# Ledger of designs, part 15: designed miniproteins, single chains

Each design is a single chain, and the fold is of that chain. pLDDT is the mean over its residues in the fold that is shown.

## One batch from the design tools (miniprotein)

Design m514
Fold by ESMFold2-Fast:
Structure m514 (fold): chain A 80 residues (1-80)
Amino acid sequence: MLDELFALISQVLAATPEEHRDEIQGMLTRIASAVVSGDLETALKLVDELLAKPVVQSNPEVKALVEKIRELIKKALEES
């Protein structure tokens, strides 16, 4: 799970326009920290906040990758 999450985070950053990369990286770092701490409910809320961002909604590749992160966190919650 964590290896898959970090791989998806790297892919999101690579697909994100450079002008928004620092802001998106900050949010992804918060999501990763919540997951590592076992706070999957907070991680899911942060992913939903990230999905609502205009840069994510306007970029289909970034949106698809963030949606994959959301599904990984949901699956981890169901397996808990």
Scores: mean pLDDT 83

Design m515
Fold by ESMFold2-Fast:
Structure m515 (fold): chain A 100 residues (1-100)
Amino acid sequence: MIEEYKKAIEEDPNNATAYNNLGKELYKQGKYEEAVEYYEKAIELDPNNAEAYSNLGLVYDRLGKYEKASEYFAKALALDPSNLEGEVEAALERMREWLE
């Protein structure tokens, strides 16, 4: 999977979706710091990528950086309000105390 996304990036270095997908694969493997790098690149290439913002929020939640996680979730929701599904919704509920 990772090699497929790396090949997609090699074929098109501006493929924000491939960077986001590589980040998701690293997140699944528990490589949170590496996932951040690829999600940040996805946002750099496509600032309207709501999924990349919500994925950054999930990574920062896993790293215990709740303030930063809530900031990225807020950006994702501003771009796409339907992003309150599944893992993002669960993370926001867990952060409720840190968000007042």
Scores: mean pLDDT 77

Design m517
Fold by ESMFold2-Fast:
Structure m517 (fold): chain A 79 residues (1-79)
Amino acid sequence: DLREKAEELVKLGQELFKQKRYREAAEYFIKAGELYEKMKDYLSAGTAYLHAARAYEQAGDLKEAEELRKRALELFEKA
């Protein structure tokens, strides 16, 4: 089930974020967002990419964070 896999990836990303493993957290949130996009769940996909953007921002990867915020906004317009 793609939804269960995406939800598990979000949980792993959240746990990594709590551990301050921000780049790893971002990678898990991106993988979750990609699964939600495959399911055409654009609201959940955008939300996952916003979590990834926040994680990259904490890591100092500001350009990657900005690109993910823009991607999330485009997905919310499709929802």
Scores: mean pLDDT 91

Design m518
Fold by ESMFold2-Fast:
Structure m518 (fold): chain A 85 residues (1-85)
Amino acid sequence: SRVERAVETLRRLAEEARRNGYDERAYLALAQALSSPVPEVRRAAAEALGEIGDPRAIEALRRALSRETDPEVRAALERALAAIE
C-alpha cells in the first residue's frame, strides 16, 4: 500500500542517516512526515528520528507531541525523545 511504502521509505532514510552521519535533507523529510495526516506515517517518522538520535530533532518532536492526539503516535514521540535525550 501507499502507507506501507511511505513507512518503509522513512525507515530506510533513518538507516542511511545513521550509516552516513547527519543528512539535512533526510532530517527535513522526516520532520515533515511528523505532520502527515496518516498516523502510521507520523509514528514511523518519530521512530526514525529517534533511531538517528540527532539532538536537532528534539524541537520538532516536542512540537509534534504537543499537537498529537493518537495514543500510539504519542508513545512513539515520547520514546524518540527519551532515546535522544
Scores: mean pLDDT 83

Design m519
Fold by ESMFold2-Fast:
Structure m519 (fold): chain A 82 residues (1-82)
Amino acid sequence: SLKERLKERFPELSDEQIEALIERINYRKEVSKKLDELIQKLRNGEITLEEAIAEARKWSEENGDPETGERMIEALRRIAEQ
């Protein structure tokens, strides 16, 4: 399991610290999944860049993480330029 793997890699961490790390890893996976979804839709012509930016901003605001939202927006703009 992920908990057992993290315990092996970081034996000095408490169970509470490992659980907090797992939550952080899961959140990062959700961020990556959302960004990949928006990039895929943008590349397929399913949404405009403006719509992708609006969705990234809304999603990041709903998760209380505007900094991640701005990073997602920057990534979307770079993809649109390629």
Scores: mean pLDDT 83

Design m520
Fold by ESMFold2-Fast:
Structure m520 (fold): chain A 80 residues (1-80)
Amino acid sequence: SKEEIYKKFIELLKKIAEVLKKQGRTDEADFLERIIKNLEDAVKKKNFSIADRLYDFAKAIIDELAKENPEIKKIVEEFK
């Protein structure tokens, strides 16, 4: 279901935010956690239009992080 796809993606984002926190990149982790919160709220409200836009936005962010962060790259590449 769409909700299952969003839940798996939210789990991925939380894992990446944890890596950023562990690496001392707290401002970036906080920014990603705000996106996670908004995505969770959109999914809960069944606002899939907003959820899809937040998904695309977050995907672009994690793809950029994966270019310079080997631990995040591994997480992104292992996610299916």
Scores: mean pLDDT 87

Design m521
Fold by ESMFold2-Fast:
Structure m521 (fold): chain A 88 residues (1-88)
Amino acid sequence: SVEELKRKIEELHKKIEEKRKQLLAETDNQKKIQLAKEIIELAKKLKELAMEYLKKTPKEEIPEAIGEILRAIGYELDAELVLKELLA
């Protein structure tokens, strides 16, 4: 259902924001690498759910569904950039 997809999207969003907060506070590079990798995996799952939301949503909610896809892409790109800097 659309409502179940929205709930799962909100749940993953909260998980990602918690991991991002942990990453910003972390001082150990190996732990930062692990957190960045976890954020990438969660962002990929969020993108998949947001794409399913786009496929199933009424026309009125298409902008919201697109916004969720873009948010997921942003999380993934941010975490990938952090990971690249830490591995360089």
Scores: mean pLDDT 88

Design m522
Fold by ESMFold2-Fast:
Structure m522 (fold): chain A 83 residues (1-83)
Amino acid sequence: MREEMKAQMEVESLISFAAIYNVLAKKFLEKGNKEEAKEAAEKAIKLAEEAIRLAKENGLPEELIEEAEEIKKEGEKLLKEAE
């Protein structure tokens, strides 16, 4: 239970930070700062991928995996817009 709880908290934190970086990337794109938007989107993708990996390895609820995958897809879309 303690180990599963730690893994869930870590995944939720990774998802939250990934979402924040996606918001940051979107704001940079709105300002025309494509380089900073690209960096933020790449960080969001990396954090979301780590969340997916950790969630799968620890048998966490599918809903967390789906949430992380949605955030990753948004990050990938923002990265393409920043290119």
Scores: mean pLDDT 85

Design m523
Fold by ESMFold2-Fast:
Structure m523 (fold): chain A 64 residues (1-64)
Amino acid sequence: SELEKLLEAALKAVEITIKDLKEKGYSIEEIRKIVEEFASTIPNEEIREKVLEHAEKLLEELEK
């Protein structure tokens, strides 16, 4: 479905963004704020929630 493709693209975009910002030396707190700003641009509530959940899991892995 169209929504499934949009979700896949959004999840991939947040993964790339987190990795890029981490490589550039951004803190976990700074990356979280940037991701929250990105997610706020997503009008679909379900996609926004899944993007934020996925991002938090990735950020938790980086803190290990």
Scores: mean pLDDT 83

Design m524
Fold by ESMFold2-Fast:
Structure m524 (fold): chain A 109 residues (1-109)
Amino acid sequence: SLAEEIKAAAEAAKAAVRAGDVEAARAAARRLAELAEVGSVEDQRLAYEGAEEVYRLARELGNLEAARAAAEALLVAARALLRKAPPEEVLRAIARVLRALGDLYELEL
């Protein structure tokens, strides 16, 4: 199912981040972004949550390239939610994305 693919992509991205495999982390985050553009609002929520977890882990471990890829996936998922999710949920998602992008900008990635 699409939900299983989204979860698998998020887990693959987290595993790659933990292993320090930058290329695998970027590839998995890119796949998560692609999956975020399709499916139901529930699938888009899973993609958003997955991207947020990857972003947090990448930032914690200092993998800034993976953090950037995850932030891009967060942006894609937030944009997808804009069309289908309640306004309050969308505003929270956008605020999180803006904070993530601001933090990465300050780190001069």
Scores: mean pLDDT 80

Design m525
Fold by ESMFold2-Fast:
Structure m525 (fold): chain A 70 residues (1-70)
Amino acid sequence: MDARAEEAVRKATESVIAHGLREGWSEEEIVELAGRAARTVAVRLGLDDEKAEKLAEKAKEEAKKELEKL
């Protein structure tokens, strides 16, 4: 289950980054929205609050890392 949750969160994070870059959002806005999307997806998949927060933090770090490459 954790692997499927991580994959779903990763896809949601990638979608937020791609959309935000296309629309000209700030790096800060993209990072915050990636975290919210990750938390929402994790909760929908039945993960507890602690796991959802951990995935949201991971999504924010991944978004920062991808934006840093640009």
Scores: mean pLDDT 79

Design m526
Fold by ESMFold2-Fast:
Structure m526 (fold): chain A 68 residues (1-68)
Amino acid sequence: MQQGVAVIQRLLIELGLLPGGEVDGVFDAEVLAALNKLPDWVKALEAALGLEVDGVFDGALQAALDNP
């Protein structure tokens, strides 16, 4: 599982947007719902992961978040 997803889960827990369970590194519907509470989250993730910032959740962003 990608380390990037685990980092995102920790950030969402710290912000109170995700329940404080164990960080499992899986990008699931709960993580997506928590991210949707943040404005411009797609652009923020693209910038943080070193991807092109286009504001579109695409296969490259999904691959960077979800799997090695």
Scores: mean pLDDT 65

Design m527
Fold by ESMFold2-Fast:
Structure m527 (fold): chain A 67 residues (1-67)
Amino acid sequence: SKLEEVGKLLRELAEAVKNGDIEKAKEKIEGLKPLVPEEVIERLEKAVESGDIEALERAGVLAVLST
């Protein structure tokens, strides 16, 4: 389901950010672009660029709620 795919991509995104794998994090955001609103993608991108795990978790909640 769309919700399961979003959840999987968000988990993989969080792991990539925690590991400092910015290329993989960007790949996961690309996978999320067709599944969640643009405003949520912008929040996820900013959290990845700043390395802000709390902001990433908040944006992840918005992604799930928008699905």
Scores: mean pLDDT 85

Design m528
Fold by ESMFold2-Fast:
Structure m528 (fold): chain A 81 residues (1-81)
Amino acid sequence: SEARFEAEVLIALARMYASLGKLFKKQGKYDEAIESYEKAARLLEEALRLAEAAGDRELAEEARRLLEEVERKKKEVEEEK
């Protein structure tokens, strides 16, 4: 379905923002790192809704796991700040 493909695209975009968050953290740019992880989380929340609506359990599980990972990474940056 189109919703499934949209969810996959949103997951890919979220992975890019998570990578940017990691890069900003390595550079000591904590506010930019937090913002990047927040953007990734929002994209993953949308991807999760689309995957659930499409009945794609595997995509929904992937989006949930990535969302948990991004939230953990954001918390790590907030704790180092």
Scores: mean pLDDT 89

Design m529
Fold by ESMFold2-Fast:
Structure m529 (fold): chain A 69 residues (1-69)
Amino acid sequence: VEELEKKLNELIDKAVEAADAGNTEEARQYIEEARKLLDEMPEDVAKKFVPKLIAAELIYVGAEIEREL
């Protein structure tokens, strides 16, 4: 479980970094991988990461909107 938590944190951090850099396709891929890992985790552990993942998704959506303008 600890290994999955570490990977999940790394994926979320990479997604935020990519989105902030304007690399929206890369950010989307990291978010999808993070969601997959989250589905494999116990519910109680997964709940701890949901706010961080939502924050990353909001940053990604913002970057996508800027790209379309």
Scores: mean pLDDT 78

Design m531
Fold by ESMFold2-Fast:
Structure m531 (fold): chain A 68 residues (1-68)
Amino acid sequence: MSREELDEEVRLALHVMNASLAKKAGDYETAAKHYEEAARIAERLGRPDVAEYFRKQAEEMKKKAEEK
């Protein structure tokens, strides 16, 4: 793994953690943004299945934010 790939992996992990914390706190708008960034990073890392998963999580969070 190159330095750039390692930085992307760390960034992915941080966004996933922040999304989970925001979701638990009921901040669905913030959770959606973090899941969207996680999806973009996963796509850049060549993990399309992981990116699709995070995109679905972001859509779910956006729907929950609108239901408030």
Scores: mean pLDDT 82

Design m532
Fold by ESMFold2-Fast:
Structure m532 (fold): chain A 72 residues (1-72)
Amino acid sequence: LESLAEAAIRSAEAHPERRAEYLQLAGAAYFLAGKLEEAIELYEKAIEVADPESPVYAAAKRNLEKAKEALA
């Protein structure tokens, strides 16, 4: 899962047009690995670069809330 997250981060850098999607994927991979702090950081970055009207923005916001709740 960490390898998947790292690959997604590299893809976000290589493909700026899909950066939010890859950052959200990386966040999800860390979430599944139980690395909640890393997942939160990646979801926050995905939200920052995503189009607010996009499904990826909505998914990243929802998953960010879940990650923060799991950490608490």
Scores: mean pLDDT 79

Design m533
Fold by ESMFold2-Fast:
Structure m533 (fold): chain A 74 residues (1-74)
Amino acid sequence: EKEELIRIAELIKELAERGDVEMAELAAATTLTASKSAGDEETAEGVDEVLDALAAGDVEEAIEEAEELIEELR
């Protein structure tokens, strides 16, 4: 459900904003796997960009990518 994905993306953003990078990365990785399993390539690409930024230690970029994903899902 689109509304559920928005809530998850908002949670990932909030976790990253508060510096809980490990939990943000876990949430993003879980969402990526679920999106791929559902055949939702667009959501998977957006989440993958967030996860890549988190893995690179670029929290600011991860927040921006999460905001973009939220906007795309709305």
Scores: mean pLDDT 80

Design m534
Fold by ESMFold2-Fast:
Structure m534 (fold): chain A 72 residues (1-72)
Amino acid sequence: MDLSEVLRRTAARLGLSLTDEAVALMEERVASIPDPEEAGRFLEELLRRLGERHRGRTVTAADVREVIAEVE
């Protein structure tokens, strides 16, 4: 729950609107990374790339999957 709120708030500051599906996917991927510091870096890079591509737009789970594929 707390991570979901943090994700939505951070996305809003970047001019992004995340769908519930996008938020759930981001939470799942972050939870799959056992090192908290690496999880944090992954999330920062993911949000940075989403902010660059989807400025002022709705970000879907498909958009999140595309960026995840690039960083992995």
Scores: mean pLDDT 77

Design m535
Fold by ESMFold2-Fast:
Structure m535 (fold): chain A 84 residues (1-84)
Amino acid sequence: GAAEENIKKAEEYIKKAKEYEKKALGYHSRDQYEEAIKQLEKAKEYYEKALEYYKKAGDMNKAEEVERNIKGVEKGIETLRSLL
């Protein structure tokens, strides 16, 4: 049904967000902080898309989890910006 399709789309966006977080860690390990920030900004965009789909599906527990992931990414961006 529509809820199941929305959950599947949210999960696909979560996977993309995690791939960008992994790329950010790679740049961070090389002290390439500007590039790491760009990857985290992309991760945030995909988490925000996942959040919209979990909300459409009515999965509030997963929506809250994604909101925590977004806050984590925002804190990561702020930390890296403090190193520039």
Scores: mean pLDDT 91

Design m536
Fold by ESMFold2-Fast:
Structure m536 (fold): chain A 110 residues (1-110)
Amino acid sequence: MEGLVYLFAAMSYVGLGKYEEAVKAAEEALKLLGEDNPMALRVLGLAYLGLGKYEEAIKYFEKALEAAKDYPRAQAIFYENIAEAYEKMGDYEKAEEYRKKAEELKKLAE
């Protein structure tokens, strides 16, 4: 599907540090795969994280959490992404809170 091509392009752009291109590709992936696609939302969050837009990144990771509420393993990854964003903002208390949420979900997803 065309949307998956944009999703994989966005992931590749994030890996290459091309965060502005990653945002555009991830937005197109959301348009084609659905606004609640958790992987597209996560990649958009990672792109904003790379751009230093930490509040925007957290917003998209929280949307990804809601989209993946029945998938504890995916939620653990999104909590780790939120924790990284808070750490980069200097909010170490929030970063630790979200890391603990991720660890708890990993224990439940045995």
Scores: mean pLDDT 86

Design m537
Fold by ESMFold2-Fast:
Order: C-alpha cells, then structure tokens, then sequence
Structure m537 (fold): chain A 69 residues (1-69)
C-alpha cells in the first residue's frame, strides 16, 4: 500500500519539471496532461523506473505535437 503511494509521488515529482519544460517548448496543456497521465499509469502498472517514465513522457509529447502539425 505505501509502496504504490511512494512510487506515485516519485513519478509526479520527477515529471513536474519535465512537463514545465515541455510547455515552455510549445507543447499544449492538453498534450502535457495526457502524456503525464500515460507515464504515471505505465509507471504504476508496469513498474517503470523514473527515468523510463520521463522518456515515455517525452516520446508521448513529441508524438502528440507531430500529430497536431
């Protein structure tokens, strides 16, 4: 029970500065929120490390921005 809360907090804290960087690079709020949710969900369900979750977030934002162009 405590392990899933700790993992969620680590993912949330690690993804927040990366999400802010993505917004500054021109990513929409919708794309950032979706990518953050995908990375957190994968981290919790598949046990991704913080680094793996950050990479998934970056890949998801990139794909969404390319699809919008």
Amino acid sequence: IEKSREHYKKLEEALEPVAEEARKEGASDAAVRYAKAVAIQAGLTKGLSVDEAIELFRETVRALMEAAA
Scores: mean pLDDT 79

Design m538
Fold by ESMFold2-Fast:
Structure m538 (fold): chain A 64 residues (1-64)
Amino acid sequence: ASTAVGRRDLETGVHQLIRASAVKGEVKFEEREVETEEGRVLETTMTVYGAEAVTHDAALADEE
């Protein structure tokens, strides 16, 4: 299993990447609202089961 966490509206982009690669496996999404010094953000946690459901997101620049 692999877990990815996106904040703000990153969930849309991450959903697109995961679904493009996930022809097999199981994907679970959890949303949480977090308040930071920069303001309120939506935190999305995705748990992916199956190797094909994981893209090599070395380019998860949105995570920064």
Scores: mean pLDDT 49

Design m539
Fold by ESMFold2-Fast:
Structure m539 (fold): chain A 104 residues (1-104)
Amino acid sequence: MEEARELFEKGKKYFEEGKYEEALEYYKKALEILKEVNAEPIDIADVYFNIGKVYEKLGKYEEAIEYYEKAYKIYLEVGDEEGAKEAFKNLVDVSVKLLQKVVL
């Protein structure tokens, strides 16, 4: 779990620097470790949410929707009201962006 946390933190730093492809690489590595160790669902949801943010920044809105939905479902299941609210807001926002991209 320590290794997954370090990879997740590195992904966040790359995201803040605008290095979205590198952020995605580190988030996916963190996700694989969390799945292998059967980590707490909330830790997996946090990684899904941040992967959604990366795909949104890359303009890959369908992928962003997929990961925000994964995060939202887990946040609801574990009773994280704030996480669920934020994931839902981003899901709605990116759905609007996708509609604008495909309608125009």
Scores: mean pLDDT 86

Design m540
Fold by ESMFold2-Fast:
Structure m540 (fold): chain A 86 residues (1-86)
Amino acid sequence: MTVKIILRNGTTAQMMAVLGAGVSMELQGGEVTVKVEGDTLTVTAENASEEGVKDALDMAEGLEKDGAKVTITESGDTITINIEGP
């Protein structure tokens, strides 16, 4: 499964959480790419494990509880997590 995390206008804490999810997915055998363009951080993990997917979704839920706007979409084998800072 592929997980894409897109963080726009993120705080330093939100960026660290997103990067941490990327590191977790890579350590579990995922192929992780990180891209920074202006105010947008994109972390893409290919071949993410079930545990890696769960960790990414749990991270997104935590950020939503802290005031971020989170939208999750699924298309085929890709989960896209869009996060917008406060």
Scores: mean pLDDT 85

Design m541
Fold by ESMFold2-Fast:
Structure m541 (fold): chain A 90 residues (1-90)
Amino acid sequence: SVDEVVEELIEKLKELAKTASPEAKAVIEKLIKELEELRRRGAPVEEIERLLLRYSGELQHLLQDTDPALMAEFSALVAEALRALRAAAA
């Protein structure tokens, strides 16, 4: 389900945040809070996808030159989540 996909993503993002710089951790924690809010109000998949793509852009700008490994891990998590969300919406 969409709810299970979002919960799994939140758990993985919490783990990723543990190894992040303070600046990257703050952005990831803000994303987690926004995902929890969207899940709480039963937001449509399209809105969740837009949120993930927006934060991907913000983190890419922050991390591409400072922590490309963290950016690669984040991008992989988002790609997996987007694939699972689209499958759940079909």
Scores: mean pLDDT 86

Design m542
Fold by ESMFold2-Fast:
Structure m542 (fold): chain A 64 residues (1-64)
Amino acid sequence: AKLKPGGLDLVLKAAELYASQVDPETAERIRQAIKEAEELRKQGKEDEAVSLLTDELNRVDAER
């Protein structure tokens, strides 16, 4: 299902949970994406933040 623009908090929680379930190297990559998403949110770019974070999680999953 397509995430709504206000779904960033849910995606952030999912990313944190996912980071706890993977190896340290992958977890660092996810945490970096979380930081980037929070920076975009501060700039009012919430849709870009959601896109960035979901793309990173999909990339991490595909590389496993």
Scores: mean pLDDT 74

Design m543
Fold by ESMFold2-Fast:
Structure m543 (fold): chain A 74 residues (1-74)
Amino acid sequence: SLEEVKQKILKLVSEALEKMEGASVEEQEKIKEETLKKLEELIASITDPEVRAFAEQAKAGVEAMFEGLIAEAR
């Protein structure tokens, strides 16, 4: 369901943000890559087009957020 996908995305993002706390720029870049890969795997498992579209939009937002955090850490 959409709610289940939302919860999975929130969990992945929360875990990534915890790992990024105190991490070096190189470590943050690796965390970003791993998290985006997990999001891509989640999106690939979605058969509902509306739920998939939401997850793709969420992934774009997450990527932009991580890029901003890493840029500030540089």
Scores: mean pLDDT 84

Design m544
Fold by ESMFold2-Fast:
Structure m544 (fold): chain A 65 residues (1-65)
Amino acid sequence: SKLEEEAKRYLELGDEYIEKSNELDRKAEELRDDKEKARELILEGASYGVLAIGHYVKALSLKKQ
């Protein structure tokens, strides 16, 4: 099904964004002594997390319709 292939594509994109979010969170942990820089990385990571959620929600919507 074309919708199933599209849903899979959104899941793959979501996974890419969550990977980027996790990478930035790990970098923030390494900078624990630089709280300001760590907060910047956490906020950037959170933005990728939001993008991942959007893509996962879209994928789930396509599977239900």
Scores: mean pLDDT 85

Design m545
Fold by ESMFold2-Fast:
Structure m545 (fold): chain A 64 residues (1-64)
Amino acid sequence: ARELLEEALRRALERRDAATATALWDALQSNPPSREQLEAALARARENGDEETAELVERALEEL
């Protein structure tokens, strides 16, 4: 799960999507990340049309 979130964060930063990157950073500071934090990051990625980052976050949610 953490590896998927780290990849999602890297992609959000490359796209300069500060909102999604911030949500993913906050999730990564939690041990374990909460479902609520991951759903927030998923919503941000979808809002910005980043389907690849959204797919990584969805897979992380499935691993919780």
Scores: mean pLDDT 81

Design m546
Fold by ESMFold2-Fast:
Structure m546 (fold): chain A 66 residues (1-66)
Amino acid sequence: PSDEEIKLSEASGKSAYSLGASLEQVVKAGKAAMEAKTPEEAIKKAAEMLPKDKQEEFKKKVEELL
């Protein structure tokens, strides 16, 4: 993985964790981010691993970390 992909994966996992996501959801969010081709797609795919009510807050937190 590229440095950008690693950074996006870390930001996604950290954001999910801060929102009270389970360890499994944190891992899935980070993994989904690494599989995407663009930062926008990475954030979208990672958010989809979380409950719908947390997806908007998650996107905002990831953007703050990048």
Scores: mean pLDDT 74

Design m547
Fold by ESMFold2-Fast:
Structure m547 (fold): chain A 100 residues (1-100)
Amino acid sequence: SVPLTPQERLAREVGGILLDALENDDFAAAQARLRALAAEYGEPQLRVLADHLEAAFNGDRAAVDRLAAALAALSPTPEHAAAARALVRGLGEIARRERA
């Protein structure tokens, strides 16, 4: 396997946190993990992710858009940015339909 850059590792870690939040329905744990990473890496956009995570997963479109933009900005490549936007948009749509 090819070693990841620090930015690629951060993007993968954030992706895992978001998937864990969806799977376990534990936004408080995900928020705490994102805030810890924000402090460790000095990345203020991770706090934006934490602050909007629950609303985005409840299908708030504005929160979904903020989460997608923050993840895309943290992504090391256009491919990662596109994947992040698609994932967050898809999860937001599922959450909205589930709570309709």
Scores: mean pLDDT 76

Design m548
Fold by ESMFold2-Fast:
Structure m548 (fold): chain A 99 residues (1-99)
Amino acid sequence: LTPEERRREAERLADGALQSAEKAVEYLKQGKFNEAVRYTVAADLLGIGALFLDPGNREVARKLAEAYRKIAEAFKEAGGPQEDVDSLERLAERYEALA
């Protein structure tokens, strides 16, 4: 892959991570924790792929920070385990620092 192809692919994967995070939030608001966890895992895998393809991409980092922040807030509002909320908030902060 050319650098431009890697950037475009990474940004596409990051968009997918954000979309999966939005689905996780939607399911958390419905009390559907199993579905929310599935979409949270999907967001994480897409995010890992995006960072592997273009680790220095600030736009990828920004989108991943947004994705993890949305999931963390929704888990907190749904009464999810505090350890999971703290972990997601820490991931959001880490990627925000890279953005």
Scores: mean pLDDT 85

Design m549
Fold by ESMFold2-Fast:
Structure m549 (fold): chain A 85 residues (1-85)
Amino acid sequence: MEGEKYFEKGEKALAEGKYEEAVKYFKKAIEADKNPSAEYYLNLGTALFKLGKYEEAIEYYQKALEIDPNNSDAKANLEKAKKKL
């Protein structure tokens, strides 16, 4: 699926420390998918966190939890981002 392809590009960019590029691809993944998974929002939040955009990271971690309330990574990363404010 198109969303999955953008998500994979975002993951690669994130792994390579290309955080702005990762944000770009994760946003494209969300836009391309009719029902974006919690993982798309989680990884977008993580890329924003790496850029120091903590308030934006919090918003996307919260979106991940709206989709998957039991996502332990989203809960942990949300708390880490809140501590940066």
Scores: mean pLDDT 87

